# Ledger of designs, part 61: designed miniproteins, single chains, continued (3)

Each design is a single chain, and the fold is of that chain. pLDDT is the mean over its residues in the fold that is shown.

## One batch from the design tools (miniprotein)

Design m10241
Fold by ESMFold2-Fast:
Structure m10241 (fold): chain A 62 residues (1-62)
Amino acid sequence: SSGFEAIRSLPIDESLREALIRALEGEVTDPAAIDALGRLLSARSPEERNRAAREFLRALEE
């Protein structure tokens, strides 16, 4: 639940935000995905956020 609210407030692209929200509607149990999500929430630059978000989505696809 807290992860959903954190993502909704992130300054990221809307299409990327929609993809992240859809992914979180499923059960996220992959440790790599959880690690990438943590990095996304701690990122301070747009470049770091975009990189972490892409890593999170890729971890869920593998």
Scores: mean pLDDT 73

Design m10242
Fold by ESMFold2-Fast:
Structure m10242 (fold): chain A 78 residues (1-78)
Amino acid sequence: EPVLTPEELAQLLEIQQKLDEIGEMIKNNAPKEEILKKLEETLALAKQALAQSTNPVARAAFQRAIALVEKLKEEIEK
């Protein structure tokens, strides 16, 4: 199976770090508006990464990240 390019790996790690930051914000009862802003920023990054990627493994990872962010956004928005 094709390995991730350095760019794809860097994008995936950045997305993971942003998701970790969002998790900490939720745990610390950060304002809903700040959490939603960070989710939108992460969603935009994941969508851009998906659009630029041709690697099936990377694309699948970015698609899963998008789905997770969208689910979290729905839960936070109520």
Scores: mean pLDDT 82

Design m10243
Fold by ESMFold2-Fast:
Structure m10243 (fold): chain A 63 residues (1-63)
Amino acid sequence: MKLSEEELEEEINRALLRMIVGIGLATGDPEGAIELLRKYAERNPEWREEVEEAIEYLRERVA
């Protein structure tokens, strides 16, 4: 299957966000994971909505 550059970037970004959330939950450092997610949103503002959803998910799981 031939993906466009935008489609490939979308898949990579989604995988990266899921990895950061998973690491935060597995290591017991959700605050560190949230900080990484925030830095990612600063560098990739087009992904801010997905980042905020990931942060909220992480906060709800470790509150």
Scores: mean pLDDT 75

Design m10244
Fold by ESMFold2-Fast:
Structure m10244 (fold): chain A 70 residues (1-70)
Amino acid sequence: SLYEKLLEIAEKYGATLLVPEGKKATVFGPDREKAEAIAKELEKLGIEVVRLSDTFELVPEADLVIRVPP
């Protein structure tokens, strides 16, 4: 399932799923390299990464929020 694949990505990168739903994602955290790697994995699953940022930003069109550790 998509959710199982998202959990595998989160575990692999030590990331947190704050809103574990959907096809449009926001990825945030101070480690840009990890954030970009996660974004690439999400895009392989058909998830659109609508925002990649260093700090949390509310993006109304995003239904999946992923926090990347430092």
Scores: mean pLDDT 79

Design m10245
Fold by ESMFold2-Fast:
Structure m10245 (fold): chain A 58 residues (1-58)
Amino acid sequence: SSELQKLAEEANIKAESKEELIEKIEKRLDDGRARGGDTYAPKEVAKLEELLEKAKNL
């Protein structure tokens, strides 16, 4: 769908399905947090959380 493509583009992720997009965003969020993202890049973490929520509601 066009919404899937827009979210994938905004996240800089290549995904052909809702499930693939969710999986890739969750991995980036987990990797980011493991590197201290909540402290050092809170705005980037918040954006990934927002994109994940939007992807789940596609």
Scores: mean pLDDT 81

Design m10246
Fold by ESMFold2-Fast:
Structure m10246 (fold): chain A 66 residues (1-66)
Amino acid sequence: AAAAQARNAALDERSTEIAKLSGPVAREAFAAGKSNDEISLAALEALQKAGLVDPLGREDIELLRK
């Protein structure tokens, strides 16, 4: 029982951290007149620097850079 609850708590913490990092970055990029792709890239790069991006997220960042 505790394993699922602990995992959900860890995911909630990670979701909060992701929102704190990606939200302001996306807002700043939008205010700077960036495209949707550039806004998404900026948010993903911020999450990667913080170590919050999973392996699939890192691949998405690589694709968006190219």
Scores: mean pLDDT 66

Design m10247
Fold by ESMFold2-Fast:
Structure m10247 (fold): chain A 53 residues (1-53)
Amino acid sequence: MVVTTDSISDEEIEKIKNDPSVTKVRFPRATGGVVGQASKLQKATGLPVEVGL
């Protein structure tokens, strides 16, 4: 599945890492603060991550 969210916590990153049904994560309204978390998610899970428009 594709997860669309404007923000993500470290706990949510761990949950996504342990959920094999997640194929992609999108942050359509991401600000500079969220970009760091999006990068951390991508490095931890290896999933495709889309940030911004």
Scores: mean pLDDT 75

Design m10248
Fold by ESMFold2-Fast:
Structure m10248 (fold): chain A 67 residues (1-67)
Amino acid sequence: MAEELENADPETIKKAVKELIEKALNNPEVKEEEIKELLEKQLKELEKVPEEKAKVVKETLKEILKE
């Protein structure tokens, strides 16, 4: 995912992150704690991508978590 983020435009990144979170939330076997842990791991991976693209992903995650 981090490598894909470096090559994608901001809109593509935002859409991919949103779809990933929606799939996780729609899975009844996945606990909210597991989703939070997954998001924290993804935020750490964002340290490897350009700041501009990392910011888009972080903002998208905050919007989804806040509803």
Scores: mean pLDDT 64

Design m10249
Fold by ESMFold2-Fast:
Structure m10249 (fold): chain A 60 residues (1-60)
Amino acid sequence: MPKLAVAKEDQVGTAPWMLSFKKGEKILILKEYPDGNAIAKSLKTGKVGLIGMDKLEILE
């Protein structure tokens, strides 16, 4: 089930599969992995990419 989260800090993706976001952006988590990574969509940009769960606060 997708989860809504907010970014606690900025991230600049250094690889083409990584999601870039700013602190305070709303992020929709599509798939969470056991290693602490997730595939997510930025609701601001509409882009999908890999994120670290440690940079997010889960809302739902």
Scores: mean pLDDT 78

Design m10250
Fold by ESMFold2-Fast:
Structure m10250 (fold): chain A 72 residues (1-72)
Amino acid sequence: MAELAAFYREKARAAEAAGDRVAALEYRALAAIAEGRAEEAARLFVEALRLQGHGELAEAAREAILAAARAA
C-alpha cells in the first residue's frame, strides 16, 4: 500500500512538471486509493473527468469508487 502510494505520488509530481493537470489528478486519486482514502480518490477522479469534459460520467465514477471501497 505505502509503496504503491509513493509510486503514484512520484508520477503525479512528474505530470505536474509536464503541465498535465489531468494526469496529476488521476495519479493523486490512485495514491489516495492505495492509502484507503476512498472519498478523496472519488473527488480527484471527478475533477479529472470534469477537466476532460466528461462531467456526465462524474457521478457514476464516484459511486463505483465508493462502492468498491466499501466492498473491500
Scores: mean pLDDT 79

Design m10251
Fold by ESMFold2-Fast:
Structure m10251 (fold): chain A 66 residues (1-66)
Amino acid sequence: SANQRRAQAQIQAIEEQHRREFAKLKEEARKAEEEGDDQRVLEIARRMFVLMADAEAQILALRQQA
C-alpha cells in the first residue's frame, strides 16, 4: 500500500543515517584500539549499542504504523 511504501522510505532514511553514524563510531573505536585506550573502546561500544537500540525503536514504530 501507499502507507507501506512511505514507511519503507522512512525506514531506509533512518538506516542510512544510522549507518553513517555507526561508521564514524567504528573508525573512532579502531583508533582507540590502536592507541591501547581500552576505556575509550568500551565507551564507544556503549554508544554503539544505544545507537542500535534507538534505530530499532524508530523502525519498529514505523512498521507498526504501516
Scores: mean pLDDT 83

Design m10252
Fold by ESMFold2-Fast:
Order: structure tokens, then C-alpha cells, then sequence
Structure m10252 (fold): chain A 77 residues (1-77)
């Protein structure tokens, strides 16, 4: 589901990508990458408060997630 979500996001199928990422999180709630990818998609569509929460969750699960940290800084700027 994570790779499916990435493909759907690249294709601009945003609602389907969100569902795929939500399913990835449901199957593996500790997958920092799934939280990061959902946060990134939410940021791109202007859902900034939600993007922030998902980036924060990704960092909590993986404190060395540099890409999530950089994108969190963009949301806070």
C-alpha cells in the first residue's frame, strides 16, 4: 500500500493516494515513511496543520528522519 500510495500521488490521484497511505498506516502503525508520505501529500494540497501532525509522528517513530525534519521546518516557517 505504501508504494501504491506513492504511485497514485505521482499520478495526481490525490484522494486515492490518501486512502492508500491511510491503509499503509493501519497495517503498520510504526511505519515512519507512511506518515511522512501522507504528511508530504497533505502539505502539497494545503492541509498544513494535518501535514505538521504527520511529520511530527514520523519524527517520533524515526528521530533520524532528516527529510521529515526539513519538511516540518517548512510548515513552521
Amino acid sequence: HLEEGKKLYEEGRLDEAIKAYEEAIKENPNDAEAYYNLGKLLYDIGRLDEAKEYYEKAIELNPNYEEAKKNLEKVLS
Scores: mean pLDDT 84

Design m10253
Fold by ESMFold2-Fast:
Structure m10253 (fold): chain A 109 residues (1-109)
Amino acid sequence: MSNQENLVLLLQALGFEVTLQNGEYLVKPKKEVLIKLSPAFGNEAELPDTSKSYTLEEFADLLSKYDAEVLANSIRDVINGKAKAEILANLLVDAGLLTEERKNEILAE
């Protein structure tokens, strides 16, 4: 089971660049994509550092800091093997961030 690989595919489908380096996935955030996840990312007083890459865990922590706690916890549960990536995918569809068709393409074996 590639639950973590499915998480990476979901993040890439949202528009994030994700690379594998030394056995660890690194997420490079994009401001225009982050704003879709939480309007707090558009606040001029609270700009995140988008010039650096984040581990999956650090990326979840970033989302928590910018009022995307539900999404952050879903990502953490997938990373820790507590939930399948399908639960995160359903959350993204419900939030209007992903289409049902694109979810099915990513999660198709």
Scores: mean pLDDT 78

Design m10254
Fold by ESMFold2-Fast:
Structure m10254 (fold): chain A 67 residues (1-67)
Amino acid sequence: MKISDKEIKEAIAAMYLGLADVFAKQGKIEEALNLYEKALDLLREAGASPEFIAEVERKIEELKKQL
């Protein structure tokens, strides 16, 4: 099985998104934002769909309103 750089980046991004969701739910907004932004960078590098990128950007914007 050949694991591409794209697949690795998407997998790491998924981990960051999951952890960011947990921190956001716990009210750790700054920590959640850092993780969402790391995930977003990886998703952009991986060439993820514009629709999915927009979903993550929207989560970041909603969280920033709480700062």
Scores: mean pLDDT 81

Design m10255
Fold by ESMFold2-Fast:
Structure m10255 (fold): chain A 92 residues (1-92)
Amino acid sequence: EEELRERAVELAREGAEAGVRGDIEKAEELFEEATRLAISLSPEAARETVEEIMRIAEEAARRAVERGDLTSAANILGLAAGMEQRVEKAIA
């Protein structure tokens, strides 16, 4: 499971960076793959993975805001929030 958790975090990090670049289609694809992997984990590991990915998304969104790119920041945060909601529903 540690390898799957690390893979999900890596995919979300790549997705967040794609979001910062304005590549929303790539960001959506990577966050979708990260979400699928997170859902496959135990409930405890899934929550820890979501918490780490949320921190990554918040940091990326902050960088986008600092550059004046509010649209990219909103897209990144929206993708992360959607992932959090889907994972929480799947492990409930």
Scores: mean pLDDT 85

Design m10256
Fold by ESMFold2-Fast:
Structure m10256 (fold): chain A 69 residues (1-69)
Amino acid sequence: MLSEEELRKALENAKKGVEEAVANGDEAAMRSVAHGARELARIAEKEGDEETAKEAREVARNAEQGKPP
């Protein structure tokens, strides 16, 4: 199981990944980040971290739409 600190760090890494992928127009990287963010949201929800889960879903949507977080 991931700790709240690990979940939050993963979320910040995902946000940074979206920014870099969008800036580079890298659709493969955007898809990869979206997948990772959705998985993070699932893990956070299972751990009862609703705040991180909500933010992770937003990161996934931003990556899928090519929008910065």
Scores: mean pLDDT 79

Design m10257
Fold by ESMFold2-Fast:
Structure m10257 (fold): chain A 66 residues (1-66)
Amino acid sequence: AEELFKKGLELLQKGKYEEAIELFKKAIEEDPSLSAKALLLIAKAYEFLGKDELAEEYIKKAEELY
């Protein structure tokens, strides 16, 4: 889970946004305690892709966790 999360962050920094999103989703599935952080990073990846509506959806999901 943590390893997938770290790999996702690395892919985000390299501009591989779709691959980063997939790893963050897998990290959440393996360790739900990462959900809030991973959902916010998925939202950022969607913002970088220009998919603002999807980004807002994931921000809302993260906010509902706390």
Scores: mean pLDDT 81

Design m10258
Fold by ESMFold2-Fast:
Structure m10258 (fold): chain A 75 residues (1-75)
Amino acid sequence: MAAPSREQLEEGKASLEKAIKEDPNDAIAWADLAKVYLLLEEYEEAVEYAQKSLEIDPNNEEAKKVLEEAKEKIK
């Protein structure tokens, strides 16, 4: 499995931003947005959005994984 292309990541980002604007309490959309930022190597934003997801749903496993991975990258 290869990493998604930057074009695919930008499309995903735009779609997720729309979802969050319609429902800012969608923990899954916040976690997915954090994952997109992680893959774009924007680690500080990935941490911020993963934390937003966990504020809504503290049991979101994807957000926890993104948060730990992003923190390791910005050490």
Scores: mean pLDDT 81

Design m10259
Fold by ESMFold2-Fast:
Structure m10259 (fold): chain A 84 residues (1-84)
Amino acid sequence: EPLERAVKALEEGNYEEAVKYADEAIKQDPDFPLAHLLKGIAYYKLGKYEEAIKYFEQVLKIDPSFEPAKYLLEKARKELEKKR
C-alpha cells in the first residue's frame, strides 16, 4: 500500500521515495490527511520548507483539529525564517 511504503521510506531516510509514495496515496484518496502529512514531513526532511508548509496547510484544510500538522507547520515556518 502506498501509505505504508511512504512511512517505511521515511523511517529509512529515503525522503524522495517517501514523497513518491505519499503522492500515490494522495492520488488514491485526496482527502486523506495522513498522506498529505507524510508528504510534508518528507519535504521537511529534504530541507524543502516551502513545499512542506504547503502540505501541512493542506492537512489542516482537511482536518483543522489535527494537532501534529499545526506543530510541524510552525517548525517548517521557523526553519524557512532562519534561511533568510
Scores: mean pLDDT 84

Design m10260
Fold by ESMFold2-Fast:
Structure m10260 (fold): chain A 58 residues (1-58)
Amino acid sequence: SKKEVEELRKLREKATEILEKNPEIEEEVRKKYLEAIKKGETSLELLKELMKWIVEKA
């Protein structure tokens, strides 16, 4: 929905800011992404989970 798209956009913006300030987190995110792809998870759902993880890490 339009509301869900806007919420995902805000979450992505926050995650991007955190990654820019914390390069170490980017490496951890890369590892989680590769593990999830290896397990056959969908890219959209994976992206959402990774963004949440980044925000929680901060």
Scores: mean pLDDT 71

Design m10261
Fold by ESMFold2-Fast:
Structure m10261 (fold): chain A 99 residues (1-99)
Amino acid sequence: MSREELELQALVTLAIMQAYLAKKALERGDYETAIEMLKIAQKTAERALEVATTPEQRANLQKAIDELKKAIKYAEEGNFDEALKEVDRAIDYLAQAAS
């Protein structure tokens, strides 16, 4: 495995962890922490996109970033159920990028 592939796996794993922490914050009603963690997860996913080496990895990371952006918007609008669904979709795309 290349250095770039190892870095991609590390960044994707970190983004999944950050998205999962945001999910738990949403579930417990800690909406400020959830929005902050989603923004951090988006930034981590954007860093993963910069080191992605395949078109498939880039496509899945872009989809994950788009779902994280939707989750942030829904959470900021007070639509926490939709935010939670978008976080789950983002986690699925992040997992696909690492596979």
Scores: mean pLDDT 90

Design m10262
Fold by ESMFold2-Fast:
Structure m10262 (fold): chain A 71 residues (1-71)
Amino acid sequence: DEELKRLIRELRLRNEVFEVDEEGNLHVYKIKSVEDARKLGLSERHIVQLETAEKLREIGDEIQKEIEAKK
């Protein structure tokens, strides 16, 4: 798969950690942002997972700030 080969080359140049499953799906462990994942051409499923994780983290941080502000 040409797209997968290009993505692997980019990850190696950036010293990123990745794994390829038996179906040829790429699993990247050290992506800083959803934008980076989209740039690297990750599948929509992986992008959605990263977006959800980022949003949940942001919501958690916002709740924590509200709790601290009430002190």
Scores: mean pLDDT 60

Design m10263
Fold by ESMFold2-Fast:
Structure m10263 (fold): chain A 71 residues (1-71)
Amino acid sequence: AAEEAEALIRRLIAAARAGDIEAARAALGELQALGSSLPDEEAERIFTPIAERYRAEFDAAAARLRALAAA
């Protein structure tokens, strides 16, 4: 689960850097599905350290996706 979450975050970041909205949206969907499939305690235990490690890259990717979706 932790390895899967990290792989999906890396895919999201890579897709956003490439400007591939479809791939980025797919990776985001899989991340949301993974988070929803886990108990709250397990999700927090897995996502918190990954979010801290990839915070800047993830925030940049999310901003990029919003910009692409808006324009």
Scores: mean pLDDT 74

Design m10264
Fold by ESMFold2-Fast:
Structure m10264 (fold): chain A 91 residues (1-91)
Amino acid sequence: MKKKAAVIMGEDEEEIEKAKEILEKAGVEVKAVIKLGDDREKTEEEAFKIAKELMKKGLEAFIVLAPQVVEANEKELENILKASIEIVKEK
């Protein structure tokens, strides 16, 4: 099985740290954190570039928004991770 790795996108540092803890407890290693700035599209493109690089290294890569991870229950988190895999595969 491939090791799971995540790229976290967020605006708030405490929320990013909380999301990181939740993901790591779920067996997902956080490899990068991208702070959301003025241009959301540029930040998203940077996240996709990092995720693709992680996939080339043989990792299963996820791109997640920190608030979505923090607010999610276990079932919702599974759906977020599943949706992220599909997006990364297409780009």
Scores: mean pLDDT 75

Design m10265
Fold by ESMFold2-Fast:
Structure m10265 (fold): chain A 75 residues (1-75)
Amino acid sequence: MSENELEAEVLESLGRMYAWLAKKAIEKGDLETARELVEKVREIARRLEELGALELAEELRKLAEENEKKIEEAE
């Protein structure tokens, strides 16, 4: 495993964790925390794209978009 491969794995895990935490924050009505977590997911997706992990980046971007829609609906 190269450094880029290891970094992509760590970033994927973090991105998925932040997306899950954002979903939980929305369920609890903590929309401010949810927005912060969605922003972190988007940052991780950008880093994955820079590493060439385009499929993983798109998956995280979709999770961020889904959570953003739920935040907007809850406002």
Scores: mean pLDDT 83

Design m10266
Fold by ESMFold2-Fast:
Parts: C-alpha cells; sequence; structure tokens
Structure m10266 (fold): chain A 66 residues (1-66)
C-alpha cells in the first residue's frame, strides 16, 4: 500500500531528523504526535484525515530544515 509506505518513510525521516540533530523538545514532541496520528489515519483508510496531518508534518519538517 503506497500510503502505508509513505507513512513509514515519513516516520523514519522524522526519527532521523530527531536523532541526527538536536531539535527543540517542542518540535520533537509535535512531530511524534503528528506521526502517530498520520499512521493511524493511513491504516484506517481515512484519506481526508491523513492528508491534513501530512500537511502539518510537512510544514514542521520544512521549518526544521530551515
Amino acid sequence: DEQLKLADELALKIADSVLGSDLSDEDIKKLQELTEKYLEAVKNGDKEKAKKIKEEIDKLIEKIKK
């Protein structure tokens, strides 16, 4: 399932960002919460919920990359 693969890869990317560099506790916690919600939405087939959560994760990752 493409969506499940994307969720897993996103979770790994977030974990690598957290472990590879020192991020603020707030950013780490927010990424963890969003990743968990995204994985649940993807597993449940809730496309609308997954899309919204993915947008939040993408925004936070972009903030970290900056």
Scores: mean pLDDT 70

Design m10267
Fold by ESMFold2-Fast:
Structure m10267 (fold): chain A 92 residues (1-92)
Amino acid sequence: MEPEVDIDELVERYTEEEIRARLQKIADELSKRGLIDKEEFESMTLDERARKLVEILEKARAAGNQEDYDLAREGLIHVLALRNRKAREEAA
């Protein structure tokens, strides 16, 4: 699924600290909803977190759970933004 939000614009508009702070709040909410183990999620690589969020997103979509879908989608966008930022830093 193409993200409706341009990840490059998100990376340019927000600092890494702001993106990480939002992702932390999303992870807290997902954990409270029983969708992730927060400690396990925080130990994951960005690619592993993206994969986990895709699983949650697909499950929420299949269940018609809009709130879980929106949270997983926002989390995925922020994880992809952090990955894009890391790739830009490695290319510089």
Scores: mean pLDDT 77

Design m10268
Fold by ESMFold2-Fast:
Structure m10268 (fold): chain A 60 residues (1-60)
Amino acid sequence: SLADEGIELAKQGKIAEASSLLGAALRRGEATPEQLLEAARVFEERGDDYLADYLRALAA
């Protein structure tokens, strides 16, 4: 899925590409709460606390 691909790119440090794919998944309703929480964890580990908090809010 686009969300899983975005998470993998984030794990690789490709933050701009990861954000683009995760944004597309969110707009299409293709991201699960579990995927959003994993993405938030990865972005937090990469130092993007703002995006991590945003994704956690969407998962709630």
Scores: mean pLDDT 83

Design m10270
Fold by ESMFold2-Fast:
Structure m10270 (fold): chain A 69 residues (1-69)
Amino acid sequence: ATPEQRRAIELDAEIAMLRMQVHLTDELSEEVRERILEELRRAEEALRAGDLEAAEEHVREARRLLEEA
């Protein structure tokens, strides 16, 4: 596998883990939960388009929102 393919697989796994984390974090407000899930959707869309840089940015934003909640 190429480094690019490896990075895409790792990003896909991180998106899945963040979705699980959102599910397990029951104290999140609906507003914050919706924003995190929207960032994760954008990350998946970027991954499907082959834009790894954009996917990483959306994943990073989702993590930041979850950490600051």
Scores: mean pLDDT 85

Design m10272
Fold by ESMFold2-Fast:
Structure m10272 (fold): chain A 74 residues (1-74)
Amino acid sequence: SAEELIEKAAEYSKKAGEALEKGDYKTALEYAQKAIEYAKQALEQATTPEQRARAMSVLHEAEKLKKEAEKGLG
């Protein structure tokens, strides 16, 4: 379901953020990419405006984390 995919995306975004705090940019990038994949799938399965908004929010956060991880790598 969209809700399960939103939860998965949020879980991987959290892991990406934790990896960034530790300076593990490679791991942060991998988790951010997984979060983006789940968030995109959630958008495809979203049936309500509420679900679309939450999926978009997580997607935006995951894209931000990906950019921060890429900057850390050089």
Scores: mean pLDDT 89

Design m10273
Fold by ESMFold2-Fast:
Structure m10273 (fold): chain A 59 residues (1-59)
Amino acid sequence: SEVLKLLDEMDKAIKDGDVETAEKLAEELAKLFGNGNPVAERFFLGLLKKMLEGGLKAL
């Protein structure tokens, strides 16, 4: 699954402290979850960014 692969890569980037790579992967995940809908894509991007902030703060 493309989604599973991107999630695994994003988790690795968070653990490595690679914020730039984690943000790029979050954008790609938001595109997949949005399924061509720009409103849904923005919603999921916002959600993923909040998760990134929480994950990075936990390090």
Scores: mean pLDDT 76

Design m10274
Fold by ESMFold2-Fast:
Structure m10274 (fold): chain A 62 residues (1-62)
Amino acid sequence: SMAEEEGRRMEEETRRAIEEALASGEITEEELTPERIRELLERARELGRLKAIAEREGKSIA
């Protein structure tokens, strides 16, 4: 579904942003544990799904 597709895309974008921040030294591994990263990715996926659903209904999520 479109909702699952958008959720997956937001998860991938979030993962890439985390990788870039860690590689650049903007964020350290001490600031982001593997568990915290997993939580962020799960939340990003769910947020993406909710945004896709709202867009289908003609609504905007702020």
Scores: mean pLDDT 75

Design m10275
Fold by ESMFold2-Fast:
Order: sequence, then C-alpha cells, then structure tokens
Structure m10275 (fold): chain A 93 residues (1-93)
Amino acid sequence: MDGADFQAALREIARLVDRLDPETVEVLRAVLDPETAEMLSRLAEASDEELEAAVARVAERRGLDEATREALLAMARELSAATRELVARVRAA
C-alpha cells in the first residue's frame, strides 16, 4: 500500500473517533476483524518515510500548524511501533 492509502486509513480512524454512534460500532464489530487485521498489517509495515508523508499530507489538507503536525507524527510513529511489536509477537508465537 502506498502513502495515499495509509493517509486514507488515518482519515477513516479520525472519522471513526469523531463519529461513534451505536449503529456504526455494530457494523464495525460485524465486519471489523478482516479490515482491522489489514489496517494493522499495513500500519506495522509502514516505513517512517510513509508515516511522515501521510502526516504531512493530512496537515496540508487540514491546515494544521507545525506543532499539531509534529504531535500527529509522534502519535502515528507510536501506533506503528506498538502495532509492529504486537504483530511480531503474534507471528512468533
């Protein structure tokens, strides 16, 4: 997956957090496992360059300031690192 697809995934996560209605939660729960597994795999495989490019594009599109962009990038790196560790442990077991 390229940086544009990763950017789309980040936007979907942001929309999900902003819009947590019970109906959406039920739909996600019903079809979540394959989509979540794919999203987690993509996040685990994302390079630092891909994360930086995705965050830069989000910041540009939303007009975020430099401090907010840096915070978002730090969060994306933390999520990627945590997901990589989780995926590696599951596969090693």
Scores: mean pLDDT 60

Design m10276
Fold by ESMFold2-Fast:
Structure m10276 (fold): chain A 91 residues (1-91)
Amino acid sequence: MEGKKLVEEAKKYFKQGKYDKALEALEKAVKVGSLEEQKKAGEEAVDLMFKNPQYKKKAFEVLSLIKDPEVVSHTVGVIIRKIGDEIDKEL
C-alpha cells in the first residue's frame, strides 16, 4: 500500500535530518493512506514537532489534514501524552 511506503520514507528522512521531506511524505500518507497508516503518520508528525519545535507549524499543518474522527481522537491522545511527558520533565 502506498501509505505504508510513505510513512516508512518519512521515518527514513526523519532519521537523516531531512525534516521537510519527512513532513511532505507524512502529508501524502494522511491524504492517501488507510486509517491505520493515517494514525502512524499522525504519530510521526507529533513526534517530529515535539523533537523539532522549528517545524511545529508545518507538522501541525499535516495534522490538520486528518479528518477521520478515529484518527483525530488517536492523534489528540498522542499529543496529550507528549504534553504530559514535557510537564513531568519540568517538575
Scores: mean pLDDT 82

Design m10277
Fold by ESMFold2-Fast:
Structure m10277 (fold): chain A 75 residues (1-75)
Amino acid sequence: SMQSQADAAIAEFVARVQEIVDDRSLSREEKLARVEELVAELSKKLLELGMPEEDVEELAERLLAMARRLIDERA
């Protein structure tokens, strides 16, 4: 279903963000750039799955804020 595929895409996003946050070879700026790229990829995937654009925008903002906070805490 759309919901199951969306949940899987979000879980994959979270796992990839964790890898970026934990990567000691990347600068803080490089981590932020990669997270922004992943948010764009996730947003595109969710739109392709038929999620309403408003819901995708709200979720993307929330996930991006969470990822930025994790980078800030660990940098």
Scores: mean pLDDT 84

Design m10278
Fold by ESMFold2-Fast:
Structure m10278 (fold): chain A 59 residues (1-59)
Amino acid sequence: DLEEMTRFGEAVAEAVRAHPDDRDAIAQAVSERTGLPVETVRKLLDARDGGLADARAQG
């Protein structure tokens, strides 16, 4: 649902701002905010964050 996707994106943005270099903390914060299992959140972050993680690795 569009609303759920918006909430997920907002939760990710806030978690990244709070924990910019801690993937585990980001996943836990998003899980806590959205109610999704942390493993599900990790998979969603991996899919969404693929390009962003690659950009960070490159610098």
Scores: mean pLDDT 71

